# Designed miniproteins, single chains, part 29

Each design is a single chain, and the fold is of that chain. pLDDT is the mean over its residues in the fold that is shown.

## One batch from the design tools (miniprotein)

Design m993
Fold by ESMFold2-Fast:
Structure m993 (fold): chain A 120 residues (1-120)
Amino acid sequence: MVDFSSLSDEELLKFLENSLLILSQVLTKVSDENPEYKEILDELIEKLQQILEDGYFNKVDPLETLKKFLEELKKFAKEHPELAKKILEEIKKYAEENPNSEDYETIKMLREILDEVLKE
């Protein structure tokens, strides 16, 4: 399990922004390859974006915003485990295609979160 308690507010916000960016790219690709899931994937991105926007504009504690973000991802993975597996595979492929990315830690954290939920 990733320990976010040691991260500063600025680091938590950057992680959330980078996570949304990476997930938007990954979910768009999964949607393009699996158009039957487009509506479900679009809804997930909209929910995650709304959590970040609400946190930012209402000056919510970044750690609380992260908790809501992770709870939404975990809920999605439990409700759509086969789709969550496809997302995890695409995140892995994204990491392999971008080995020198400054987003490496964000990609690693997203993989660990989804992999942990799928093992439950």
Scores: mean pLDDT 76

Design m994
Fold by ESMFold2-Fast:
Structure m994 (fold): chain A 112 residues (1-112)
Amino acid sequence: MYTGYLSLKATIEIVYDKEKGKYVTKAEIDISAEGTADGKKMRTTYETDAPGKYEEDVEKKYGYMKLRVSALRLLDADGNEVKTWKVDLVVEVEAKGEGEKSEAEASKTFEE
């Protein structure tokens, strides 16, 4: 039996940067992927359109981000793909105004 868990979290915040003397947009993307084969932990990878963390050094009073994950993959110890689940897991975040923070989370569990 294969199991998988995929979680994504997007955060966007408009903050004042004292060193730069302006508002900046901070955006964070956290993707967590886990999987097992017959209860044994496996390596995981995923497909996304916006992976990782980023920060924009641009004065903004508006920020928007959309993150989509399209697949979760299980790999063996040698890095070979042994299982793939197709998924359409989407989060959208929007922040308007100084000091506003927007956060969205989505998750999915797989079992075969």
Scores: mean pLDDT 76

Design m995
Fold by ESMFold2-Fast:
Structure m995 (fold): chain A 97 residues (1-97)
Amino acid sequence: SMANKERVEELEKQLKEEVEQAEKELERLEAAGADPAELERLRARFELVVEATKRLIELMKELLDKPEEEIEEKGRELLREFVEELRAQGVPPLATW
């Protein structure tokens, strides 16, 4: 749905903003004379979190198409089965109600 697509786009925007803020903070720490080894450690940890988050967002994007299609198909199947069950029990089709 468009709403789900908008949510994914909002998450991508939030990730981009958080990355920019973290990069600015790392630059500030470097300018303040922070230990280069500590900065590299922090950067490496941050990169791992960013990569994990990007992978999660990509999975959500893939699921946007497939789960909605599967939900719609499953919904149609359940409706068909429900109508067939009612017919089997001698209840008239919805079209005759």
Scores: mean pLDDT 66

Design m996
Fold by ESMFold2-Fast:
Structure m996 (fold): chain A 82 residues (1-82)
Amino acid sequence: MADEVVEETVRKLEEIAKKSSPEAAKEINKIIEGLKALVDAGVPALAALQLARKEIEELKSKYPEESEKALEVLDEAIKRLQ
């Protein structure tokens, strides 16, 4: 269940990055790689997703449209694991 939620979240975030500017895509992909690294290191999926959400929220001032879409994806994933 948690692994499936993380995998689906990564796919949706990658899709957002593909439709973003190169600068926004680079920042989003960095956060995706961080999320994957945390889960692979044994960090609980919920905690890893919450950290990714915080990083995306920080991007909202620079890339509001892309960040808002990414936050919706992360909020849905977090709700599914709570």
Scores: mean pLDDT 85

Design m997
Fold by ESMFold2-Fast:
Structure m997 (fold): chain A 92 residues (1-92)
Amino acid sequence: AVEEIIELGEKAREALKAGKYDEAEEYIKKMKKKLEELGAKYTTEVDVSAPGVIFAVGNFELEGKHFVGSLVVIENGKKTFIVGVLPETGKS
């Protein structure tokens, strides 16, 4: 369910706040795998890299709805991943 993916994202965010980068990375990998298993399709990917930061944004489709996902990789001695999933629906 989409709710499981959101829960994994919250766990990744909590791990990042605690400096547990390896744990956060594993939660993010689980999120990506579950999105793929649910038939998510990436329609557009944009990667922007800067020293110490990699930022990637993808538009994807899941259950007939479009979502915008962002992946931020920060290097400060360890790799840190932050993933946000925002519904790209016209509901404000």
Scores: mean pLDDT 53

Design m998
Fold by ESMFold2-Fast:
Structure m998 (fold): chain A 69 residues (1-69)
Amino acid sequence: GATVVVDEAAREVGEKAVELSKEGKVEEAIELLRKAGLDWVAENVRLSEEWGEESKLIVVPLEPPEPAP
Protein backbone atom coordinates (compact mmCIF):
# COMPACT_ATOMS: atom_id res chain seq x y z
CA GLY A 1 0.00 0.00 0.00
CA ALA A 2 0.93 3.66 -0.04
CA THR A 3 3.20 5.16 2.62
CA VAL A 4 1.34 6.82 5.47
CA VAL A 5 2.45 8.97 8.41
CA VAL A 6 0.40 10.27 11.34
CA ASP A 7 1.45 12.34 14.33
CA GLU A 8 0.95 10.87 17.80
CA ALA A 9 -1.22 13.85 18.79
CA ALA A 10 -3.42 13.38 15.71
CA ARG A 11 -3.82 9.70 16.59
CA GLU A 12 -5.04 10.51 20.10
CA VAL A 13 -7.54 13.05 18.78
CA GLY A 14 -8.69 10.55 16.17
CA GLU A 15 -9.32 7.92 18.83
CA LYS A 16 -11.42 10.36 20.87
CA ALA A 17 -13.31 11.39 17.73
CA VAL A 18 -14.08 7.74 16.93
CA GLU A 19 -15.33 7.21 20.49
CA LEU A 20 -17.61 10.25 20.21
CA SER A 21 -18.89 9.04 16.84
CA LYS A 22 -19.73 5.63 18.31
CA GLU A 23 -21.75 7.41 21.01
CA GLY A 24 -23.66 9.29 18.29
CA LYS A 25 -21.92 12.60 19.01
CA VAL A 26 -20.64 13.11 15.49
CA GLU A 27 -20.83 16.92 15.67
CA GLU A 28 -18.66 16.99 18.80
CA ALA A 29 -16.18 14.70 17.05
CA ILE A 30 -16.07 17.09 14.07
CA GLU A 31 -15.30 20.03 16.36
CA LEU A 32 -12.63 18.03 18.18
CA LEU A 33 -10.93 17.29 14.86
CA ARG A 34 -11.06 20.98 13.89
CA LYS A 35 -9.45 22.02 17.17
CA ALA A 36 -6.63 19.55 16.54
CA GLY A 37 -5.97 21.00 13.07
CA LEU A 38 -7.45 18.02 11.21
CA ASP A 39 -9.70 20.32 9.19
CA TRP A 40 -9.81 18.10 6.12
CA VAL A 41 -11.00 15.11 8.16
CA ALA A 42 -13.68 17.26 9.80
CA GLU A 43 -14.72 18.56 6.37
CA ASN A 44 -15.08 15.01 5.03
CA VAL A 45 -17.25 14.02 7.99
CA ARG A 46 -19.41 17.13 7.57
CA LEU A 47 -19.88 16.44 3.85
CA SER A 48 -20.83 12.84 4.62
CA GLU A 49 -23.57 14.07 6.96
CA GLU A 50 -24.72 16.66 4.40
CA TRP A 51 -25.08 13.89 1.81
CA GLY A 52 -27.04 11.69 4.22
CA GLU A 53 -24.34 9.12 4.83
CA GLU A 54 -25.37 7.33 8.03
CA SER A 55 -22.60 4.73 8.26
CA LYS A 56 -19.57 7.02 8.28
CA LEU A 57 -16.96 6.61 10.99
CA ILE A 58 -14.42 9.25 11.96
CA VAL A 59 -10.85 8.02 11.65
CA VAL A 60 -7.41 9.50 11.97
CA PRO A 61 -6.04 10.47 8.53
CA LEU A 62 -3.64 7.65 7.77
CA GLU A 63 -3.03 8.43 4.12
CA PRO A 64 -2.66 11.68 2.15
CA PRO A 65 -4.45 12.12 -1.20
CA GLU A 66 -3.21 9.64 -3.77
CA PRO A 67 -0.54 11.04 -6.11
CA ALA A 68 -1.48 11.24 -9.78
CA PRO A 69 -0.23 8.32 -11.93
Scores: mean pLDDT 59

Design m999
Fold by ESMFold2-Fast:
Structure m999 (fold): chain A 98 residues (1-98)
Amino acid sequence: MKVGLANIKLGKNFDPNDTSIVFKVTVTGKDGSTKTVEVKAGTRSTVTFQGAEVTVSVVRGNVSVVATGPGADKLVSAEAVVEQEGVSAKADISVFEL
């Protein structure tokens, strides 16, 4: 299993559970392939990538990436980006084996 965590600070007037805010999380594999997952604030999404089940969750500005299954070891990094009217933020997510 691989896990990555990052906190994204969107500013003082920002509700971290506002579902109008979409986090674009891009996961990268050892072969250089990428997959982007769009996740609304306060929600989670699960996708298949390189034979792994990758779950991306956003809770109170905390972005978590959890990869499970036989392809999980192929995940090397992730990046979370928010780019909407009046809001721009980016965080690199280091992924660790547990």
Scores: mean pLDDT 78

Design m1000
Fold by ESMFold2-Fast:
Structure m1000 (fold): chain A 95 residues (1-95)
Amino acid sequence: DAEEQRRALEEMRQAADEALAAAEKIEEVDPERGRRLRAAVEQALGAALHDPRLLPLATELARAVREAGEAVEDPEKMEEHIRRFEEALEQLASA
């Protein structure tokens, strides 16, 4: 359904925007990690734009980055979200 694909793409783009803002917050405390997360979100968005079947995985990756940024003052919670991000990134690379 073209409408469902468009909605999924809009949701991914919104999640990516929120994730990029979160990556900037992480970059303030860990510049290397923040830049890596930003690059991964941009790459995931690009991949999903070329292959819409990747939209759910790219959205999950972006959500994990957003939640990591929200947990920047809680190292244990932040690391849980970073693990989710790394799992999504590995799945995206394997797709």
Scores: mean pLDDT 84

Design m1001
Fold by ESMFold2-Fast:
Structure m1001 (fold): chain A 143 residues (1-143)
Amino acid sequence: SDKQKEKEELGEQLKFMGYAAGRSTAYNVYDPKYFDNGKDLANGFIDYLADLAMKDPSSAPYVKEALKAFAEGASEAIKRLSKNKEKAEEASEKVKKTAEEIADLIVEGAKGTEEEGKKLTEQAKKKMDEMLDWLGKVLQEDK
């Protein structure tokens, strides 16, 4: 159906946006000068996905795929930026795990009230900030 095609196109666009956001976030947090820009970009992407899921709960699978793509984009950037393969793999796995946890919080928030959705979005952003604080230290200290 036309509505199903529109949903598939939205899913593909969200994956592309996620990949680009993840890659850009990793490159920004790698440089201390752009660290806050990286955090703002990642948090803005979380806000965008949370708003989308709350307005259209049927978008939940696409939110999960978008955050998976975010982790893939970030992982590729981390592997290019790190001179230590073991640290790059560890950082990539931590980003993937954090993105999965964030996706679960956004999807769960979309099932509840607007107030519950806001609280779970704040938790998702806190998890992202904590992961990016760790990632920035790893990439900056061992560069």
Scores: mean pLDDT 88

Design m1002
Fold by ESMFold2-Fast:
Structure m1002 (fold): chain A 71 residues (1-71)
Amino acid sequence: TEELSERFREQGEGLLELGDEIAKQDPQEGIEKLRQAAEDARKATETPVGEVAAEMAERFEARAEKVEAAL
């Protein structure tokens, strides 16, 4: 259970970094990718990794909002 949560967080942080890299090349595409990642993470909130999934969804949204605010 803890191993799955840790792996989910690692994958989520990797996606956050990828979204940031995409946003540097195309901010609109980066925002769309980050919002999609947030929605996918929300779908995982009903699973055993739900707490980490909720945390990652919030982080993806906050990053997308930060990129959008910089436009």
Scores: mean pLDDT 82

Design m1003
Fold by ESMFold2-Fast:
Structure m1003 (fold): chain A 84 residues (1-84)
Amino acid sequence: SEEEKLIDEFYEELVKAIREDDPLTVQLKAQEAFEKIKPKLSPEQYKALERALLRVWYALNVLKWSPEDVINLLKKEVEKIKKI
């Protein structure tokens, strides 16, 4: 679906940022990408995505997970959101 394609594009953009950028830049890019995708998703989907981004932020900035572990978390959350 179009919504699934947008969610996949969102995921790929954040994966690139997590691998290439500092944590502050990741946060700014995540916020911008979320604002862009939000009006294209159902309320249930964007609320789930907002919660997923908080978990990703916590893992990256507080728990200090590796980029690969953070990406794996994001992938699992995104796949759940696609099923909403």
Scores: mean pLDDT 87

Design m1004
Fold by ESMFold2-Fast:
Structure m1004 (fold): chain A 66 residues (1-66)
Amino acid sequence: MSPLVKEIVKVLEEILEYVRSSLTPEELETFLQHIEDTAKKLETFSEEEQRRILEGLKKEKEKLLA
């Protein structure tokens, strides 16, 4: 897994942790599967596209915490 995709997955896992207690077991399983599928798809993207996605996710996480 590329370093940028690892950072994207880390941000997604951090977002999941903030909402984890409000999820049903089925919703949690779906979210975890979505992270795995997203990571595989992101490996097909260019480094520039991966960087833009990471920047976008960091902004969304900041809004969630504000």
Scores: mean pLDDT 79

Design m1005
Fold by ESMFold2-Fast:
Structure m1005 (fold): chain A 72 residues (1-72)
Amino acid sequence: AKNDFERMLDLILRGDDEGFLELAKELAKTNPVAAKIAARLAVAMGRYDLADRIAEEFPEVKPVVEEARAKR
């Protein structure tokens, strides 16, 4: 879980949006919390575009993205 978090961070940092989404989808297959972690990470990095893309694939993370957006 933590190692995967660092990998997601690295992909966002290098601007690899496709790699980030691919990794989030792969991790979500075996860990149901992975999509929420990915969405929160994207929001924390100011990448609401990536968070919205994750919410399109995993509707359960929409409240996470909306709550974070409202806290601005």
Scores: mean pLDDT 78

Design m1006
Fold by ESMFold2-Fast:
Structure m1006 (fold): chain A 106 residues (1-106)
Amino acid sequence: GYYDALMETQKSFGLVDEEGAKELAEILENSESVEEAIEKLREMIPENPAGVYGAAQAIEKLKDEWEKTLPVQIEALEVLLENKEKLSEEQKERIEKELELLKSRL
């Protein structure tokens, strides 16, 4: 699944600490598309890394799993927005912004 692919990517880059995990998450969250995020990850591969092949394979698996996960995440947020009685106006605006971002990545 997506989380397994994410962890394999972290391991392949040597980003096994909390700081490295945060850096990876920030790249994924702040990218306008899956393709942009994957290109940023490819740029993070060191010029002479041990296991460059493993890192490349982990990135491709992460891309595939993320593209499969996007529709599920969109559906989950749409269901949350339909439950109007449990959400503050600030929470609704945050979810709507996240939905717009996720839909732009399809």
Scores: mean pLDDT 66

Design m1007
Fold by ESMFold2-Fast:
Structure m1007 (fold): chain A 80 residues (1-80)
Amino acid sequence: EEPLPEEELDFYLEFMARLDLVDYQKMTPEEKERYEKLLEEFRKNASPLEQRYLDTLDRVKERVENTTPEEIEARRKAAL
């Protein structure tokens, strides 16, 4: 009934997106193409919560693609 606080929901969605991204990286080119087609179909009828998850998945992908390992380590050290 009452949704999770935005901060907690974002944390959960990001965690789930990271797990899905690991699986995606292990996919063959054929499996990735099929997955992308399924995502497009899913996006057409996505609820607000589902759309938020898809947006989170896209942000995690973009961050991983554009972030060097050195930047990830620097961010981790800054958080400590």
Scores: mean pLDDT 68

Design m1008
Fold by ESMFold2-Fast:
Structure m1008 (fold): chain A 66 residues (1-66)
Amino acid sequence: MEAEIRALRPELLAFARRFTADDAAAEALVDQTIARALERKEEYDGSSSLRDWVLSILLGLLAERS
């Protein structure tokens, strides 16, 4: 699970860049997303793709910042 979550980093960065002003902000958001996903990996039940589940965490973090 951990390696698979970390392997999503390039896709998460591409997505985060759509909502951030610069690469440093995008990388910070992605690092926080990966950390949250690793913390909560036992909650992943396979009802969605791992990618979609991790993206939902990223979107949740964006909502918390608003």
Scores: mean pLDDT 80

Design m1009
Fold by ESMFold2-Fast:
Structure m1009 (fold): chain A 94 residues (1-94)
Amino acid sequence: SMVQKAMDRTIDILQRLSLHFDAVARATGDKRAARFSMEVGAMSVHFSMLKLTNASEEEVKKAVERAIEMIDELADSPFAREARRELEEILEEL
């Protein structure tokens, strides 16, 4: 379904963002980057749970909106801005 594809795309985006911040944390020792990696990774796990429970389109829309809000609060980087843009595109398709 389109909803399941949206969840898969969101999981991929969040996993890539989590790995990026993990790499930054390892390279720089920045504890904020480590926290961003963990929080974004946890949100990716949340979407995996939504997929397993066959979450409704409305539930997925709200979760994507929360993911965008989290990224806005946690990171001001070009990588985070790109992830946010991709999530907004998913939200428009739902």
Scores: mean pLDDT 87

Design m1010
Fold by ESMFold2-Fast:
Structure m1010 (fold): chain A 55 residues (1-55)
Amino acid sequence: SREELEKSARELLAILLNSRRENNSPLTDQQIKDLVVAYLVKHEGLSRAEAERIV
């Protein structure tokens, strides 16, 4: 469902942001968010505005 998709997307974002901090990744928080937005638009069929609302 849409609600399950949004929950999964937010969980993935939290994991990626935490991993970035723990591993001193050169990617910024904004770059991680942009990657999740791009994924949701390309692979889940969300509009950019909807994807940006989730992240």
Scores: mean pLDDT 82

Design m1011
Fold by ESMFold2-Fast:
Structure m1011 (fold): chain A 59 residues (1-59)
Amino acid sequence: SLADIFEKVKEKFPDYSEETRGKIALAIYNVLVHGGSLEDAAMGAGVSVKTIREAISKL
């Protein structure tokens, strides 16, 4: 669920702001549930494609 993704992002990226972690979690949710691109997810969250890929791999 989206809530589970928020919790995992909080655990794996504690040094990011709450706002940035929220954007990363929503971006990952869009990739996994709606088939969005990693590039669009990274742009929306203000992070690198590598960061989104690493976050997904750590779920």
Scores: mean pLDDT 79

Design m1012
Fold by ESMFold2-Fast:
Structure m1012 (fold): chain A 90 residues (1-90)
Amino acid sequence: SIEEKVKEFVEKLLKIMEEGVKKGKSVEEILKELEEEYEKFAKTLSDEEQKELGKLMALIRDAILKGDYEGKSPEEILEEAKKVAEKYLE
């Protein structure tokens, strides 16, 4: 189902963010890796699924950029992104 594909994508993004923070990557480097994963995943989806994925990616990107702009740590930004993704799935 589309919900299962979106959940799989969210879990993949969360893993990229967690590993990036653990390795001391910048927010910019992590965001680039998230966008690369989005591009790869989107190519495997239907038009309707791509629309839903795009909405989720926009929400995650906004949370990351807002957190960075507000001077939050990468760990705090990751927690906010997790909350946004979790709320979207429910």
Scores: mean pLDDT 79

Design m1013
Fold by ESMFold2-Fast:
Structure m1013 (fold): chain A 95 residues (1-95)
Amino acid sequence: ATAVGTATGADGSTIRLTLTSTATTATAVAVDEATGKVLAEASAAAVDGAAGNGSGTGSDGSTIGVGVAVANGVAGAGATDSVSGGTATAQTAVA
């Protein structure tokens, strides 16, 4: 299953968060829509109580943080820009 959220970066660019969940894993990837660059990603096992995080650098030099967590058969993800405070969220059922 796949879900998508978006946020605005400090430079006005759009950060696209894509959450993909399978029977075994949940993976969240934050991408700068203008450049196609992967900014940050995180993954967790698709089991209740599992969580993962990752971080990277945005096009404007900000820190992009990504987290993923699984609870009650649902994977949830969030991405944040450290400078703009912009946030994106996505949720999908575990496969």
Scores: mean pLDDT 77

Design m1014
Fold by ESMFold2-Fast:
Structure m1014 (fold): chain A 68 residues (1-68)
Amino acid sequence: ASLSELKALRKKKVQQAGKIVQDGLKTTGTVSPDAGYKLFDKAMDVLPDIRSVEKSLMDQWMKALNGE
């Protein structure tokens, strides 16, 4: 992959990760923590390629699941 391809992929994955986390946070607060946990597990399977950004966003979601 070229540098331009890597930058484009990163931006796309960041936008995808942001949407997944936002949806997960809404589910956790609106539906239940259990539903939020199931969605979180699915998100971990979808976001393996965005380690740095994914870890930060997933950490925020984990805090929401724990009521923080």
Scores: mean pLDDT 65

Design m1015
Fold by ESMFold2-Fast:
Structure m1015 (fold): chain A 134 residues (1-134)
Amino acid sequence: SLLDELINEAKVVLKNGKELLKLTKSSELEKAITALKNAIDSKDTEQIVKAAFDLGVVVAKVLGYDRSTQVYFLMFLEGVPASLRLVASEILGAGTGYASPEEAFSTAKKLASPIKIIKAVDYVIKYSIHILKK
């Protein structure tokens, strides 16, 4: 089902989020990861997508991402579909304080399906792991 596909993508984000938590030791990240785990257990599509998006925003905020980071991150996403890159840009905009999280999430829902939003969050987390392991 579409819900099972969504849950599988969210579990990938949860796994990568836990790896990032080990590198950062951030209590804000731990809270967002717990919220995503609870949302997955609820099996509610809206709760899962929102919790995943919120985790992406917290990642950008905790790592102190700025507009220059957005440019390098978009280069990391070369070859990724434009809709997913646009959603990732909304996540970084919210995390950097250049957009409200509520407006960024509303825009993301207009740009992409729930599964694509979760995939965009996974790219934010994977990029974050990549730069911290260098």
Scores: mean pLDDT 85

Design m1016
Fold by ESMFold2-Fast:
Structure m1016 (fold): chain A 70 residues (1-70)
Amino acid sequence: EEAERLVQEAERYIKEAEKAIENGDFSKAVEYISKALELIRKLRELGHLEEAQRLYDKVVELMKKIKEKN
């Protein structure tokens, strides 16, 4: 129940970060990435390692996109 909410919220922040990157708003993208990483950390603490890793991999790809455009 709590883990499902954390996954859903993290995916929402990841989507918002991707939109921010597409719009060139890297400040907002970094803010959303930070929020997603906090939720991923909570998922790891709760033992949901596979879900946390999947979400973290998505965040890493977003960070690469920011670096490429900078």
Scores: mean pLDDT 84

Design m1017
Fold by ESMFold2-Fast:
Structure m1017 (fold): chain A 68 residues (1-68)
Amino acid sequence: APLSAEEQAARARAALDAALAAAKSPEERTRVLNHWIGLLRHEAARSTDPALRAALEAVIAEAERLRA
């Protein structure tokens, strides 16, 4: 069965958090954030599900906040 929009966003957030925890330098952390922001923006833009787009946009906003 397909995951719900909330479950997909939660898994994306968990994967981002794990990648950030594994980053060993500020430069690596910035690369992780830029990579995930780009990936999630691409997925949100391709989604036809408005709930999934909204959930992914929330994760993107948190990643952008962490980058600032």
Scores: mean pLDDT 85

Design m1018
Fold by ESMFold2-Fast:
Structure m1018 (fold): chain A 88 residues (1-88)
Amino acid sequence: GPTPRRDPREYAAKGYGAATPAEAELADALTNKDGEKAKELARTVLGLPEEEADKLGELTSKDPIEAAKKYQEVLAKREAAAEEERRR
């Protein structure tokens, strides 16, 4: 079947909702396959534990699209947790 091709930069602008400079910088690191920078930003911006940040960094150099999907999943989990805490 037809596989739509997407630019990693579209995940930066649309998928991440790059409203913050820090999110834009992480998306740029994903686009440039800069695993070390993506790992550092995952720790500082997303607050991920070292193990998860390391996996995101490694995915960034090997498959930036899979790294972008993982980043979106982390954001969704954080939003869901904040929403749950707010409702309680």
Scores: mean pLDDT 68

Design m1019
Fold by ESMFold2-Fast:
Structure m1019 (fold): chain A 85 residues (1-85)
Amino acid sequence: MDEKERAAAEAGAKAMMEALGLEFSGDAEEDIERAVAALRAGEISEEKAKEALAKGLTAAAKKAAEAGLISEEEAKAIIEKIEAA
């Protein structure tokens, strides 16, 4: 993964973990796996998981636009779609 993609993933993971009330470890993939494990174990409701995922994707989209991976217009469209879901 390139540096810009990694930064976007980290921003998303941090926002998602904070929304779930879990500690962000600094490893986005490890944190996602922990969140998925907690959901499967019934420790997190599907509603909380959906809210956390929306917050994570929103943060990742904003960071990706700032890094130039996507346009600001594309990031806005992604965020609007997430908020509408």
Scores: mean pLDDT 74

Design m1020
Fold by ESMFold2-Fast:
Structure m1020 (fold): chain A 83 residues (1-83)
Amino acid sequence: SEEGRRAGVEGAERAKEYARRGDAEKAREAAREAQRRAEETGDGPGAGAGAGGAGVAAGYTLMGKNEKGEELAERGARLAREL
């Protein structure tokens, strides 16, 4: 759970950075990596929250809504830390 939470937070923070840059492809890759790490570490609530935030961030970034993507990645990271 601790490892999963850390992976979720890291994934969401990476997606946030790429969303800020408008790099949808790398944001999507960060989201996929976060999801894979969450699955490998036992799918704790924190891991799921972080990976989910990263995925939604990537989606918004792909639509050109970079600021919204950044906000959602940040929310995912915050939720992951609180769990």
Scores: mean pLDDT 79

Design m1021
Fold by ESMFold2-Fast:
Structure m1021 (fold): chain A 98 residues (1-98)
Amino acid sequence: SMEEELERIKEEALEDVKALLDRYYSDKSPEEKEEMIKKAEDAINEYYPTLAKLYEAGVISPEQARNALASIGLQAARYGKEEARELHDNLLRQLAAG
């Protein structure tokens, strides 16, 4: 179902962020990495409904939704909530425009 695909996209996006953090931030302490993962997960959860609506409407592919969520999550982990919001707004405009 579309709901099952959306749940999988969200899960895969978070796993993509975890893999990127492990690769590029291997020097960070476990505590710092846990905080980064938490920021990424919070951002993915916040912006998931918007990306889900675009996917349900047939505007974006599953891969586009996954990549957008992972990018937003990584942005939150690296820079914070405002930077994640700005990236979300920019990606939403680009994806909706085609």
Scores: mean pLDDT 86

Design m1022
Fold by ESMFold2-Fast:
Structure m1022 (fold): chain A 98 residues (1-98)
Amino acid sequence: AEEEARRRAEAVLEEARRRAARYLERRGLDALSSAARGAIYLGTVLGLPEEVVFRLAEVAEETQGSGEEFLEKAREIAEEYGAEKLLKLIEEEEKLRK
């Protein structure tokens, strides 16, 4: 169990890094914002497909400086895709902001 968990964590982090590189290339960017990088890593950890992860990254870049607007748009993506784990994390974050 422990060795499987470690291997899975390493594989997920490697995939997140590769997705970040592909996102940079697709967008023609030289550097990734901390918001977009966070969204790519989070989405990858949650097991979301690359297309959904890239949509989250775009929203994170567009909503820089507005956590409320990011949560609103991330919720729309979670609902559209049926990403239950992402939706639960958004609901927990909203709870902490009350």
Scores: mean pLDDT 78

Design m1023
Fold by ESMFold2-Fast:
Structure m1023 (fold): chain A 95 residues (1-95)
Amino acid sequence: NPAEQHRQQALRHLQEALEHLDKALSLPKEDIEKIAEYLKKAREHIELAREHAKHLPPEDRERVLRAIEGVEGRLELLIRYYQTVENISREQLFK
């Protein structure tokens, strides 16, 4: 079932994105370049999940897109944490 394969791949990429976010959070705040690299990998996996979601029937696509939004929300929360608590600029996290 091609749709089921795309659903499984989308969810797998979201899991990998979450793992990269956890790795970023486990690092000392001084390791800005490595934090930025893990956040970049998380964004790449989120985009791969979105690509797989495009191949799903509408109902399944909506469910996967909601899961993607949840992971994107966790990424944005982590970026705001670094900006507000650790005083690391958004530019440092994305360059």
Scores: mean pLDDT 87

Design m1024
Fold by ESMFold2-Fast:
Formats: C-alpha cells, sequence, structure tokens
Structure m1024 (fold): chain A 120 residues (1-120)
C-alpha cells in the first residue's frame, strides 16, 4: 500500500542517519574526542528508538520480529560501547570488533528491507 511504502521510505532515511552516526562515533573515538563520541552514541540510541517504532508498524509479522531483534542487538552493542568509553576501558581491538558487528547487523537489516520492497 501507499502507507506501507511511506513507512519503508522513512525507515530507509533513518538507516542512512544511523550509518552516518555510527561513522561519526568511530571517527570521534579515533580522534579521542570521547565527549563528541558519547553525544553521537546518545543521538544514535534515539534514532534506533525511532527506527524500532517505525519497524513495529510493518504488516509482515515474521520480518518485523526479525528486524526488531536486529535493532535490539545493535542497541545492546551501542550501550556496551558507551559504557566502555565512560569507564575508560575501550581498546582499539574492542572498538573494531563492536564497529564490525554493528555494520554487519545494519547490512542484514538493509537486505531484509530490500526483500520486503520487492514484495510491495
Amino acid sequence: SEEQKKILEEIKKLLIEINDLILEVYENILNKDYEAAIKALEKLLETLDRLEELVSQLPDEELKEKLLELIREIKKIVEELKKLIEAGKLTDAKMEELYKKIKELLDEIMDKLEELEDKL
């Protein structure tokens, strides 16, 4: 439907914003600007909450449940990253590990949304 296409378009816009915020977090950590990194992580969590709300409106229950699971996994990683920065315990190896996991989860979300778009 036209309403479903609008929701999908809004989801795609939020995914672009999420990707940009993740890159901003990564760049600020590399520059040791932990204050800016934390602000970007907080904005990322707010954007993930908005994504979760839009995804919850999708009519395909199986796809919706899987997308919500992936979003919640990203939120857990973002919270872990924030806690490690705040504790002064973030290592370069751990940053690369968490960044890679977030990117893999985002790619899976994008792939599942492309599959949905082909069915609309």
Scores: mean pLDDT 87

Design m1025
Fold by ESMFold2-Fast:
Structure m1025 (fold): chain A 96 residues (1-96)
Amino acid sequence: SKAEEFGKKVKEEIESLPEEKKEAAKAALMTGYTLRAIGDLLEQGDFEGAQKLGKVLTEAMKKDDIYAVAAAYEAFLEEGVEAAIKLGKEKLKEAE
């Protein structure tokens, strides 16, 4: 729930921006969260986790799904890589 609440807040903050800034801000945040999560896993030597979570986050970015990226990133920080992969996959499936 905390990860989902964070994802919702990030989406609402983007939606509150001037129209001309929404697309750039969304892209920058999705890229930033993805790079931070993968960078942290690589620093820890978790190459398998980095590859698996990276795939989920890049699929969310390809679908322009800031909610899925932000929620998965928060789950990674709070509960770790496996929780982030699970939540990211669930949110991507809900968006289809």
Scores: mean pLDDT 86

